# Ledger of designs, part 75: designed miniproteins, single chains, continued (4)

Each design is a single chain, and the fold is of that chain. pLDDT is the mean over its residues in the fold that is shown.

## One batch from the design tools (miniprotein)

Design m14588
Fold by ESMFold2-Fast:
Structure m14588 (fold): chain A 90 residues (1-90)
Amino acid sequence: SSILEKIEEKRKKILEQASKILSEEELAQVKAQLDKVLKLIQDNLSKSLEEQKEVLSQFEKEAANTLNIPVYGMVSTFISLALKILEEES
């Protein structure tokens, strides 16, 4: 899917930035969280835009409560970029 290709390019850019700033442990956490977000997008791509937004909003709220600030910042940025792509392609 063209949408998934665009989202994967944003994931690669965030991981590149994270690798320059974060520790190896924090980078591993970012990779794991971004993989979960990408899987969540893939699993809900056939749903309405509003349902996709709700799923991602719920994930971001849980991430804010569980992740440290640097890791959360990378995850939140990725979700924001993915949402822009989903909105533009709808």
Scores: mean pLDDT 88

Design m14589
Fold by ESMFold2-Fast:
Structure m14589 (fold): chain A 100 residues (1-100)
Amino acid sequence: SKEIEELAKKIEDLVLRLVILASDAGLISDAEAQALADATGRALELVFDPNASLEEIEAALRETVAKAREIAAKSGDPEVEALAAELERLVEELLRLLRE
C-alpha cells in the first residue's frame, strides 16, 4: 500500500530527526540512539514481512514509541517531546491502516 509506505517513511524520517535533535543537545547516548534506530528498523521490516502477525507488528511499533518517549522524558526538551508525540500519532495511524 502506498499509504503504508508513505507512513513508514514519515516514521523513519521522524525518528532520525528526534535522534539528531536529542544527540545535538547531549540528551542521549550513542547506545540509546542505536537502540531506537534498531527498534525502528526492525518494526518497519515487520510491517513489510508477509509472515509477520499484526500482534508482532503492533508490539514492535509500540516498543519504538516507548523508546522515543523515554528519550523525550529524560530530555525535558519540548521539541523532543513534540517529536515523540508525533511519532506516536503516526504509529497509531499506521496500525489503523494495517487493521483494515
Scores: mean pLDDT 86

Design m14590
Fold by ESMFold2-Fast:
Structure m14590 (fold): chain A 81 residues (1-81)
Amino acid sequence: MSLRGEGTVESGEVGGTAVLKTDDGRIAKLQIVGTARSASGRVVLLGKGYDDNGNEVTGGIVSEDGTAAPGAKGRGAVTEL
């Protein structure tokens, strides 16, 4: 199942963290394991972590401003493993 939401970068480096608030009201806490670039050249933060139900999730956040700066926001999605 894929859950979409708004992500907020807490620390945008590998080993840092981000929080995704899903559109259905869940919260996923992600540890950043990598970065990529979207087709438009924006930074994508790739993470793995857990949701509020204790399910292991993987996902990504596409930065709205195109950076991995702390406090950056963007749309993202997580998939339950």
Scores: mean pLDDT 79

Design m14591
Fold by ESMFold2-Fast:
Structure m14591 (fold): chain A 70 residues (1-70)
Amino acid sequence: MTDEELRAAAVAAIRAGDFEAALAYIEQITDEAVKKGLATLLIERGGERAVELLLKSKDPLLREIAEKAK
């Protein structure tokens, strides 16, 4: 998948309320700006549950974003 395909899949998953699937797509994105934007959108839509999911991420950038959202 390209970053554009992963972005589209992540947005669709967020809209469906599937935050775990959205996180899996976001973790595969290589463009840091796109990744940050999607992580922010995930937090805006998923709230505390999204922050908890991001804190458990294997990606240190996603964990940093979640830590700042506390």
Scores: mean pLDDT 84

Design m14592
Fold by ESMFold2-Fast:
Structure m14592 (fold): chain A 78 residues (1-78)
Amino acid sequence: SLTPEQQEKIKELMAKRDEVLKSLTPEEREIAEDVRVLYGAGYSAEEIAKRLNVSLETVERYLEEIVKIDDEITKIAK
């Protein structure tokens, strides 16, 4: 079972992620999802940027603000 502190942390991380996602266009959200899939498959940020034809900065931002936050939520929720 999750402690109250763990539940609050998950809530904060989810809120932060959702706020980022709401700031993105539908097209940007699709790119962010592709970044997640490719990162999960073991591709580097540089390889993902090349494959999706987006800047390395964009990939690193989506990794930091979305993908890694989702990974952290998953780790706490176990």
Scores: mean pLDDT 83

Design m14593
Fold by ESMFold2-Fast:
Structure m14593 (fold): chain A 79 residues (1-79)
Amino acid sequence: MEEKRAEAFAELIANAALKQAESGTIDEEVVDNIAKGLIKMSPELREKALELARKKVEESGNPKAQEIVDLIEEKVKAA
């Protein structure tokens, strides 16, 4: 069941990153909300969600979306 949570959250992260990459503007509210959601997860689930999100973004071929995922990870580490 924890795996399904990580996968669902990874999809949320990937979709948000792709939309922001397409718009060319970083929505700080969306990024902060995603980071807060990740912080509430266990470290193991958080790591898995980020890894799965990176994989989904890599499959899209959009390098800007990858940068947004990196930004989310940095905000999680900074908290």
Scores: mean pLDDT 79

Design m14594
Fold by ESMFold2-Fast:
Structure m14594 (fold): chain A 98 residues (1-98)
Amino acid sequence: SEREKLLALVLAIAVSGEVYVLLQQLKKQGAPEDVIKKVESALDEIQKLNIQLSKAKTMDEMKKILQQIRDIMEELYKLTGDPRLKNEAEVLDEFLKE
């Protein structure tokens, strides 16, 4: 449905915003450069996936893209320990179950 497509886009945009905020916080706190670079690369990949999501024509295509975003969030959670990343991954998991 169109409502499900809008929800998927809203969730993906919210995720990219959280990763952007995390990146700015890590830079201000003087986090290790290798950690910063990995978060920057993840943000770039999420932004590319958001563009693909906007062009997706089927719910199956959208779910595959959201699954990729979810997997990136789990990897970032393992890297940083930031509970916001785990919470966002869990929100995506709930959407993917429907």
Scores: mean pLDDT 86

Design m14595
Fold by ESMFold2-Fast:
Order: sequence, then C-alpha cells, then structure tokens
Structure m14595 (fold): chain A 79 residues (1-79)
Amino acid sequence: SENMLRLIDELVEEAEKYAAEAKTSSGEERAKNLLEMEIRIGMLRIIVGVANITKDEEVKKKAQEAIDYINELLAEVQS
C-alpha cells in the first residue's frame, strides 16, 4: 500500500541519519547509532513478512532493497 511505501522511505531516512551520526561519534554513542540502524532493518524485515502474506510485490521489493541499502551503510560505518 501507499502508506507502507512511505513508511519504508521514513525508515531509510532515519537509518541514514543514524549512519551519519555513527561516522562522527565513538564508543557508546557510536554503538547506540549502529543499534538504531539494526532496529530499522528489523522493522523492514517485518514489513517484508507482511508483504509476503498479503502478496504485495511492490512493498516487498522496496523493503528488501531498503534492507540491502542499510546493510551497505552499516558495512561502511564499521570499516
């Protein structure tokens, strides 16, 4: 649905903000920002599960692409 597509965009925007903060922080603050990114990945995985049940191919594809993108951001921050 359109509402789910918007939610995916919001989760990506939030993950990008946490990635930017993680790059400029250290110690406990950096760990907190990385955890917030992992939480957004978890939320997107739930969205993929719902899309599988409802047969919403557009939402499923967008959520999977978002998961891959945030995982790439995590890899960049952790290198």
Scores: mean pLDDT 90

Design m14596
Fold by ESMFold2-Fast:
Structure m14596 (fold): chain A 58 residues (1-58)
Amino acid sequence: MEYLEKIKERLSEEDFKAVQEFADKLPEKTRERLYKALYNSEDLEKDVEILKKWLDEQ
């Protein structure tokens, strides 16, 4: 299943860009795990806000 495509369908353009920016900082296997975790998230918007905060602190 294409986790990335399904996440993109659930998120705004801004939030999706934040997810991709965060993922780009990770090794390929960790990136795949991130997408799977976000796909299975019960509160995707909250999880993305956590990623945005982490990006702002880097």
Scores: mean pLDDT 76

Design m14597
Fold by ESMFold2-Fast:
Structure m14597 (fold): chain A 88 residues (1-88)
Amino acid sequence: ANIADAARGLADLIQEAADRGDVGGLAGMVGGVYSLRNALIAAGKYDLAGKAGEAADELLRRFNAGDNEGAIEAGRRLAETLREAARE
């Protein structure tokens, strides 16, 4: 599978969940982001992999703290990071 296409699709889903305020959906998508991070590492894109992992970790941190508004904001930043990985 093309990493750029996977990053675009995941960015769109995360943005949509954030726009709905779906914090449970955002938390559920983090596993997909970690899979994409691992694919970026395998492709030698270490800086993008680090940014994606960091953004996903921040989302989970906010979600686990019960900070729903912060989790939505972290989700939006994560979508932007994934669009960078997709070169959008």
Scores: mean pLDDT 86

Design m14598
Fold by ESMFold2-Fast:
Structure m14598 (fold): chain A 120 residues (1-120)
Amino acid sequence: SEEEREEEEKKRLEESLKIAREIGREILDLVDEEQTLFKNAMDAVKNKDKKALDSYIDKIIDLLEKRSGKKLDREKFKKALYKAIKKAVDIREKTGDDSPDFQSSLTLKVLSEVQKELKK
């Protein structure tokens, strides 16, 4: 049901926040540049700025290619990232939480959703 899915998503975000707090330094070292790009992409969705969103998604793909050492299917990644970022923005707007900890949790959520979409 939709209610069960919302409870699972909330629990997953809470667990991601807990993990982020426990690993803090490692997540900051891995996610500082990523967090900035994802935050800017989320802001572009909120502002309905498609050109800025497309630019930030391309930069996120470039970052993921550098981290993986592999060329990615950019069209598949763009579709997955667009869906994942839109979901993260919806969660952020529903909760009203704009804290850095919550933004870090949303970044991890986006990466998790992209990985799931690509494994289908």
Scores: mean pLDDT 70

Design m14599
Fold by ESMFold2-Fast:
Formats: C-alpha cells, sequence, structure tokens
Structure m14599 (fold): chain A 75 residues (1-75)
C-alpha cells in the first residue's frame, strides 16, 4: 500500500547512514502526492524528521525535505 511504502522510506531516512540510500528515499518521498504526505504528517515525528533532513549534508536530500515541508505548511 501507499502507507507501507511511505513507512519504509521514512524508516530508511531515520536509520540509514548511506548517502545514496538516503538520497533515493528522499527523492521517492518527494514524489508522493500531497494527500499521502499529509497522512504521513499525522504520525508523530514525521515533521521533526523532515526538519532534521533540511540540514542533511547532501544538499539534494535537504532540498527534497524542504520541498515536502513547504508543501505541507502551505495547506
Amino acid sequence: STEERLAALVETLRTSRDPAERLAAADALASFGREALRRAAEQPGFLDLLRALTSDPDPRVAEAAASILSMLEAE
């Protein structure tokens, strides 16, 4: 399901220290629709994870996280 895929990507971003895995997960997460991401934001810690990712040493991961936060905060 969409929820299971989102949970797996969030877990990768929470636990992986591999820059390539983190980038792939962030890019995949940013490709989800606003409604799916809004449901994920209902889970405790999701928004805090995104805020932390905006400081990621990989600028592409940081940009993906900032884009998702902007999308969620606009509504």
Scores: mean pLDDT 80

Design m14600
Fold by ESMFold2-Fast:
Structure m14600 (fold): chain A 74 residues (1-74)
Amino acid sequence: SPPVSIEEMEARLERELEEAARVLGADVEEIRRLAARLRGSAAELIARGQASDDPLERVAYGLALAERRIAAAR
């Protein structure tokens, strides 16, 4: 399978984020603000996300991890 373009990864992330926000009754900007505050390595973000019982926090960890993966692919 050919590697997905950065633009396609960003478009998929935006669609998934909008859907997650709709399901949780949250605003996309709220999730983005929460994700922007998260610190640590990719491994630390994965571990903290898996340990969280808050669905909104779990989505924010997922967003922060996805943004780091996209940045690393640039």
Scores: mean pLDDT 80

Design m14601
Fold by ESMFold2-Fast:
Structure m14601 (fold): chain A 69 residues (1-69)
Amino acid sequence: MSDEELAKELARYMKEKFGVELSLRQAKSIIEALKNGLPERLLIGLLMKEYGLSEEQAREVVDFIKSHL
């Protein structure tokens, strides 16, 4: 799967599962951060702060991305 396709899937997942609107730019940035070795704890914190997710929901998002990498 391309990063572009994964970004579209992530945006859809966030909207359908959590009611959160992600731009493709935001989705791609999240994927690139994880691929480039950003610690999962920092990404979880970012998702909670920027999108109002719980820690459990943010962890589900990280697991979703990792399952497609």
Scores: mean pLDDT 83

Design m14602
Fold by ESMFold2-Fast:
Parts: structure tokens; C-alpha cells; sequence
Structure m14602 (fold): chain A 84 residues (1-84)
């Protein structure tokens, strides 16, 4: 169940991470950790990718988009944390 949710989050963030090279790198690390069976590492790198995208949007003055992204992803991240 946690793995299915993690894969869904990774797929969702991949689209948004294309906006930031640093987020793309963090997402690649999350996928590598997941392939290695390191669920904790995958979650850590996924959180780093999400934070990087949010910070990038804020730095470009796209604060409302950053808030919408955080609001959309927070329930899924909370659910994932409860499963781990």
C-alpha cells in the first residue's frame, strides 16, 4: 500500500519537477532508492524534490501555485507517513 502511494506521488511530482533541475535530480534519487528497496530513502528524496519545486515557484513569484501544490500533496504525504 505504501509502495503504491509512493509510486503515485513520484509520477505526479515528475511532471512538476521538470520546472527545476534540482527537483529532477532529487526525484531521480528517490526512484533509485525505491528500486533498491530503500523506502525511507525514497520518501526523504521525494520530500526534497517537493520542497525544491515549492521553493522554486516562490522564488519566481508564483506563490499561489506553490500553495496549491502544497495543499494538494500534504494529505498524500501525511497518508504515506502514517503507513511507514
Amino acid sequence: RALALLRQLLATIEELAKRSPQAVAALAQARAALRAGDVEGAVRHLNAAIQTVIQHLISEGRVEEAEELAQKLQPLLDELADLL
Scores: mean pLDDT 76

Design m14603
Fold by ESMFold2-Fast:
Structure m14603 (fold): chain A 110 residues (1-110)
Amino acid sequence: SMVQERMRRIVDGLLERPEAAPFALPPDTSLLPTYLDRVPDPVSLETIRKRIDEGEIKSFEELLALLRRMLAGVERLLPADAPVVAVARALLEEAEAQIREEEERLERES
């Protein structure tokens, strides 16, 4: 669908940012055995992209929920002033702005 293509494009744009590297791939839980105790159901940008491609994310609302979960996970592990938390917030804000633009475009085309 057009929504799936646009969600994919947004996530690909986030993945292209060098500062997004900490969020690109799932954490290696074998190196951090207590990670899942603090962050149940960890989400990365690659995980989100895969779920879009598999049709598991069907709306911009679902995409935003997963990006918010990604930010919440980082906030559970790190202090609020950590640079990586600021990066996660910036990625979410950029995605929210792009989603708003795509929703407005779809309304005009409908």
Scores: mean pLDDT 75

Design m14604
Fold by ESMFold2-Fast:
Structure m14604 (fold): chain A 73 residues (1-73)
Amino acid sequence: KIYEIAEEAAKIVGEALPKESPEKQEELRKLVGKIKEAAENNDEKKVKEYIAEAAKVTTDPEAKEKLLELAKE
């Protein structure tokens, strides 16, 4: 469950990355790393918090919507 949410978030972020500035790309890559680490530690709260942060960082409206939906799970 939590690994599936983390993997889906990483995929959504990955699809948005080419559209972002280098600074936002670095921030998003760090957030993906934090999401995966939190999922490995079974920390559902932190996974959702980092996904919500990624939604704030990305400029892609589609990615924002999908990430916010995942954070509400």
Scores: mean pLDDT 82

Design m14605
Fold by ESMFold2-Fast:
Structure m14605 (fold): chain A 75 residues (1-75)
Amino acid sequence: MEKLREAIRQAVEMLKANPDDPEAREKAVELVSEASGLSREQAEFVVNAMRTALNAGVPEEQVVEAALKIAEALK
């Protein structure tokens, strides 16, 4: 759980710093996939949900909690 939360936080920071950078998105997907054990497709779903929430102005901590719940539900 803690390792996954940390990976999601790192992914959120990467996406915030580089919103439309394909490399940042790819690294975020890899971080979530490796920390959670989710497939690439499932990790992409989580990352896309994070990007949507960040673009809507949702606070970072709420994005992290939402992403964590989605990742746990996909296990």
Scores: mean pLDDT 81

Design m14606
Fold by ESMFold2-Fast:
Structure m14606 (fold): chain A 68 residues (1-68)
Amino acid sequence: SPLSEEQLIAAVRREAELRGKPVPTEEEARAIVERHFDPNNPLHQLAKEIADKLIEIGDEFEEELKAA
């Protein structure tokens, strides 16, 4: 089954926790997912690429939080 938006949100939050970054709220994580992942994309193709992209998103999110 394709990853749901909720699963991607949970993955973003989990990755932040594992990297020792501030854990975003569900709304903040949703904004990150919507910005970087088109909800109509074939999520099955993202496989391993999701993990690497979540690392990038985590780093970008840290910079965005500092700007906010």
Scores: mean pLDDT 65

Design m14607
Fold by ESMFold2-Fast:
Structure m14607 (fold): chain A 107 residues (1-107)
Amino acid sequence: MKELLEKALELVRKAIELVQELIASTDGPEREAARKVLGLLEQAEIVLEEALKSTDPEIQKGYAKRALELLDEAIKLIRDSPLASTPLGQEVIRLLEEAKKLLEEAL
C-alpha cells in the first residue's frame, strides 16, 4: 500500500511539472484550463502527502479515495478543454491515469 501511494505521488508531481510548463507556454483558454488543473493536482499532492504521514490504513484509504476524486476531476477538465489535443496535455492524462490505477490498487 505505502509503495503504491508513493508511486502515485511521484506521478502526480511529474504531472504538476508538465502542467506548469503548459501554463508558461500557453495563453487564453488553454492557460485558464491548465491553471484549474494545477489547483486540483496541488490538492491531490497535499492529500497523498497526508496519506503517507498516517500509519492508519483506514485514514490512508480515505485520503487515497479523495486523491482519486481529484485526479478524475483533473482528467475530465483536460479532456473537456483545448489541452486534450496538445502533446503535453495527453502526457498529463497518461500520468494521471497511471496514478489512478495505483490508487485503485491501494484501496
Scores: mean pLDDT 88

Design m14608
Fold by ESMFold2-Fast:
Structure m14608 (fold): chain A 75 residues (1-75)
Amino acid sequence: MIEEIRTRLVKAANEAGRPNLATAIMIDLTALQMEKKSLDDVIKTLKRFRKRAPKDLHPVIDKAIKEVEKLKEKE
C-alpha cells in the first residue's frame, strides 16, 4: 500500500514539473516504511506534502490521505 502511494505521488510530482518534491516524497515515505512508523505518521507526512504541492497535485495527495485513513480504520 505505502509503496503504491509512493510510486503514484512520485510520478504525479514529476509530471507536474516538481522533481524536488518527487525526491522528498521518495525519501520520506521510504524512511517511514523502513522505520515501521505508524499510519498517523504517514498521514502527517502526506499533509505536509500537500502544503508544499501545487494545486494540481492536491487531488492525488488527498486521495492518498483517504486511502491511509481507511487502512488505519481497519481492525
Scores: mean pLDDT 80

Design m14609
Fold by ESMFold2-Fast:
Structure m14609 (fold): chain A 98 residues (1-98)
Amino acid sequence: RAEIQAAFAALSAATEPLWERAEKTGDPADLLAILEAALAMLRELRPLSPDPVTTELLLATYEDAIARIRAAKSLAEAKAAVEAAVARYRPEADRAAA
C-alpha cells in the first residue's frame, strides 16, 4: 500500500509540468496526453504491484477520466471530469490504506 502510494506520487510528479502547460494553453489535448502517459506507465507497473486492488482502482480511474476528457468540449469540462473520477478513487484508496 505504501509502495503503490509512492508510485502514484511519482507518476503525479512526472506529469506536473504537463498540468501546468494544460492550464496555460487551455487545450484539453494536453490534459489527455498527461493521463494517457500515466495510464501507460501504470499498466507497465501493474504486474509489479504489491496491492492489485488499489492498482485496479487507479487504472479504472484513469480510464474513466480519459473517456470523459475525450467527450469534453473545453479544458474546464475536462478538469471537472478528472476531479469527479479522482473523487471516486480517493475515498477507496484512503479506506484501503487505513
Scores: mean pLDDT 69

Design m14610
Fold by ESMFold2-Fast:
Structure m14610 (fold): chain A 74 residues (1-74)
Amino acid sequence: DVKEELEKAKAYIDELYASLTPKQKEAFDVLLKNPFLTPEQRKELAEKYGLTEEQVRELQILASLKKFLDEKLK
C-alpha cells in the first residue's frame, strides 16, 4: 500500500524534525519555501543558523522529501 508507506515516511520525517534544534528547525522552514538554493545561499543559511554547509544540504534533502510527501498526501 503506497499510501501507508508514504504516511510512514512522513511520520519519520516529522520525528526527525521534532529532534532538530530550534536553529535547525528555522533553517528547515526556509528550505521548505526554497529548496533550490545556490552554493552562495547555502553558505549564507549555514552561517545564519550556525550550521555546516553539509548540514544545510542534508536539511535541504529532507525539506524536498517532506514537500513531495505533503503534495502526494493531499
Scores: mean pLDDT 79

Design m14611
Fold by ESMFold2-Fast:
Structure m14611 (fold): chain A 95 residues (1-95)
Amino acid sequence: SSEIDAAELVLGEMLIKLNGKLGTLTETNPELAYKVNEIYSKYLPQILDALERGDLDRLIQLVQQLLDELKKNAPEATEVIDIVEETLKRLQEIK
């Protein structure tokens, strides 16, 4: 569906942006990058599974959980948080 296609595009853009920012963060603050990667690696397989299944409600829920855990446990990763927050807003608009 057009909604699934839009969600795939939005999530794809998030993954590219996050990989770029995590690369930079690994160079500037490796301890924070490690913390962010631990959180991200917990959610990424579930997010990809939800996308493959076309489960937009689950996808939105998982991105929200990722955002909440980043804000709680890695609040200094502001650029990473901003990318995830913008992604969540865009996904909610598609739904």
Scores: mean pLDDT 88

Design m14612
Fold by ESMFold2-Fast:
Structure m14612 (fold): chain A 106 residues (1-106)
Amino acid sequence: DELIERAARALRELLTPRLGPEAAEKIAEGFAAAAREGRRAGLPPEPLDEAARRARAAASLAVLGAEVLGSGEASELAAEAAARLPAELDPALLAAHAALAARYSL
């Protein structure tokens, strides 16, 4: 899936200078796995405005960041990274959110 691979790459590039390559890679892989799961499950994204979509994407990435790094810093950096992703990648972010929301009761 091109959008999922593009989103994972963009996320890795944004997080590497802040978290280092190992943590950035783990978050990007976790994101890509969740997005593929959401797409396979056919979970439709809820109709949300742009701000709500980005907020949900940020929350999903913050959960992944906290699991990988175990710190509040990871949540803040993941939210920043999600806000910087271009809107054309929103379908991948929404797919990841759908899978993580189902898994973590978010």
Scores: mean pLDDT 74

Design m14613
Fold by ESMFold2-Fast:
Structure m14613 (fold): chain A 82 residues (1-82)
Amino acid sequence: SMEEILKEAEKLYATKDPSKVPEMEKLAEQALAIVPDSELAKELLEQAKKEKDPMLALKLYYAAVVAAYLDYRTKNGLSTKD
């Protein structure tokens, strides 16, 4: 689920471990698969793929997951206890 993807991404990002970039990339791609029309998440994912600094790449992939999650909530009316 989208919420499980976000929770896993938050755990990976909290480690501040650059070796987690491949796992975060997979989560970002899974999130974008759920909300393929999220322009911000797609842009952040593309920026992360081009990023040479693994810590910045981790942050950008995490930002892509968060952006996809926010778009998912907005699209499904979940932003206020529905």
Scores: mean pLDDT 81

Design m14614
Fold by ESMFold2-Fast:
Structure m14614 (fold): chain A 71 residues (1-71)
Amino acid sequence: KAKLAEENLRRAEELVRAAREAKETGSLPDYQVRMLAMAAMVDAWLAKKLGADEERAERLEREAREVYEEV
């Protein structure tokens, strides 16, 4: 299960980055930025449940929530 946890964590990192970039550049409508941020929160939460690094997963979940709330 370590690989699945790491894959979810990596996907969460990519989604947080994509959401932040889209928010900053205005390349996507607000609802799509929120969808990316929400997907990142879910992937970070799943990674934590699957045994990924708790501190990293919680940080990514928090960062994604910040993007979601700012849009």
Scores: mean pLDDT 84

Design m14615
Fold by ESMFold2-Fast:
Structure m14615 (fold): chain A 107 residues (1-107)
Amino acid sequence: SELGKVAEAVAAGARATIAGMRANGLDPEAVKEALGRGAEVIEKALGIPGLTFSDVVALIEKHDPEGGARLEAALRALFQAVKNNDGKAALAAAEELLAIAEELRAK
């Protein structure tokens, strides 16, 4: 399904971000690099160059408005943690993002 395809891309991106944070640490630069890797994974999986997180939310909302709202809330928490240089909160938010994406793709 289209929703399942987008949710799988988000899950893959979140997994890449989490793996990067766990491998390279939670300092602000490592967290930003891990987020960049996650975004690149999503762009490649969906085949949309320059894809923004708002574009991803819109794609989910088109098929599941409630799932899109949950995804948007998790992304806002992630971006706020990054803005605050709170690597532990950023990791927790990325794990929540993965949980939401896995739930959306699970059938």
Scores: mean pLDDT 83

Design m14616
Fold by ESMFold2-Fast:
Formats: C-alpha cells, sequence, structure tokens
Structure m14616 (fold): chain A 91 residues (1-91)
C-alpha cells in the first residue's frame, strides 16, 4: 500500500522546518536562530511538536551520536520548550 501523498508532503515540510531550526541553532547569529524557531512554533500546531522535536533530534544525531536515554531527554526538552514558547508568543 502506498502512503497518502498529502501525508508525505506534511512530513517533508516538518523535516524541512526541523533542518532549518538545526541550521539556525548552529549559526553564530542569535537573532536569526530566534526568528527561525519562533516562525516554526507559530506555523506548527501543538500536536506536531513531538514529531518536530524528534526530527530535530534526528538531525543532531547525524553529527553527534546520542544514547536512547539522551535522545528521549532531548525530545522531551525540545517539546516542552516549543510549547512554552508558543504560549508566550500567543500571550
Amino acid sequence: MEPDEELINDKEKLKEAARETVEALNSDDGEESKKTIEKAVKALPESEFKEFAELVVDQVEEQVPLSPEQRQRAVETLEAGLKALKEKLEA
């Protein structure tokens, strides 16, 4: 069975946003990093934050190998941070 084409497009958009976020975090320009993260948080519903956090951690693991415990903590930390930032931006 072939996956739904619309579902594939949504996952590709999440992967691209995650990649842009990691590239922004690796930048020496803190203003650019902040804008990229805020843009992603505003564009994404809270239901997608866990998947987005997992994709960001996947990009980090390509450069720095993480243990399963480190990966779980990183995902949980990012998801919590994204939710807190969205609440602040919506206030």
Scores: mean pLDDT 72

Design m14617
Fold by ESMFold2-Fast:
Order: sequence, then C-alpha cells, then structure tokens
Structure m14617 (fold): chain A 64 residues (1-64)
Amino acid sequence: MKLTLTDEEKEQVAKAIENYLKEKYPDLSDEEIKRIAQEIADLLANTPLSEAGKALREFLEKYL
C-alpha cells in the first residue's frame, strides 16, 4: 500500500502496543491487551503512514 496502513503494518503497530500494555498493566488479560491494541491499530488505519507514528505517540501520551 502507498499512503495507508497495510495489514503487516497494522500487525506491527498492534504488537508494539501489546508489548507496552503488558509491561505497564500486568493485570490486563492477553485478550484485553489484544482488543485495545486492535482498536488503536484500526484508528491508525485511516491515518496516512507519514502521520501514523506521530498519531500513535500522541494518543499513548494523552491516554496513558
């Protein structure tokens, strides 16, 4: 894909979020972590690739 997240890039983003959540919230179940990661990845799927990393960083700083 050119300016939108590919399935592979969505998977990378989801995994990065999952790792972060596992470290910070050990009481969260794997399923909860996966759900949150997927929601964020889906949000970023509508964001241009050039903005995706910035949007993710801003979201994580604001939300967590």
Scores: mean pLDDT 67

Design m14618
Fold by ESMFold2-Fast:
Structure m14618 (fold): chain A 82 residues (1-82)
Amino acid sequence: LKETADREYEALVAALKAGDEAAASRHLQGLKVIGENAKRLGDEETVKHIADLLEKVAEQAEAAGFTSIADEARKMAEELRK
């Protein structure tokens, strides 16, 4: 799961750099699904890793001007940590 999450994060960052909000949103949803699966499996290390990736996504999305994606990423990170 960590490796799959890292690949989704890389694709998301590439989409943000390209200004492709639709692609960034799709990869953000991918990270959410992987995080929810890790949480259901009790894989706390992977959940923490994905929450950290989502925080990085929020910072990068905000810097790129995609405030909606940044807000969504922060909410996802907080929800995963519950």
Scores: mean pLDDT 83

Design m14619
Fold by ESMFold2-Fast:
Structure m14619 (fold): chain A 74 residues (1-74)
Amino acid sequence: MPEDYTKPLEEVRELTEKIKKVPKEEQEPVAKKALEILDELLELGKHTLPPEKLEELEKLKEEVKKALEEAKKK
């Protein structure tokens, strides 16, 4: 059966968009939740996803990591 990665990806995208809409103090926990979901997808995907898809998830993780670092500055 084809794995449905759409739901976790949509959740990560929603959290990433939420980072831009919430106060800076709330951005850090939202970014952390997005990273947790991305880590779960990467662990699940290493057995099921081709390397190209894993690279896409890693790129998204780097974007969320940057958002987390921006939220943690100051």
Scores: mean pLDDT 72

Design m14620
Fold by ESMFold2-Fast:
Structure m14620 (fold): chain A 80 residues (1-80)
Amino acid sequence: SSLEKALKAAAEGLVKELKKADLESGEKALEIFKEMKEKVEKGEATVDDIRAATVEALEIIKKGKPEGGEEAAKKLKEYL
């Protein structure tokens, strides 16, 4: 139960940080994290799933270079 609570909190935190990125790159990253959050809420996601989604979000931020993306990337790296 503590792990599930931690995963849900992590997913919500990641979604919140990515929303601070620019509209286009942030929207793509948010879709990835919305899917991850849904899987966590269903008990289908693991720590590895969060890491995979974090890596994908970092690639989107790196490619799109959104405003606030550098700050979001620093926070996301704590989940790797």
Scores: mean pLDDT 65

Design m14621
Fold by ESMFold2-Fast:
Structure m14621 (fold): chain A 79 residues (1-79)
Amino acid sequence: SEEEVKEEIIELARELADRGIVPEEVTRLAEAMRREGVPVEDIVDALRAALRRLAALQPEKRAELEAAIRRIEELLERA
């Protein structure tokens, strides 16, 4: 379901924040968008944009951020 996909995206964002790959603000953004009832495709678009920007700013984390983007896109396909 869309709600289950949103939860998995938030869990992924928390995992990435715990590992120091993304700032906590990314997790807070996803949680806020879910709380406001934003469609999952728009949450994915916002997170994809944020992660791509981070990959440009932190080339050393590019592979991990690109993998995260792919995981988010795969979750959206199951929604």
Scores: mean pLDDT 84

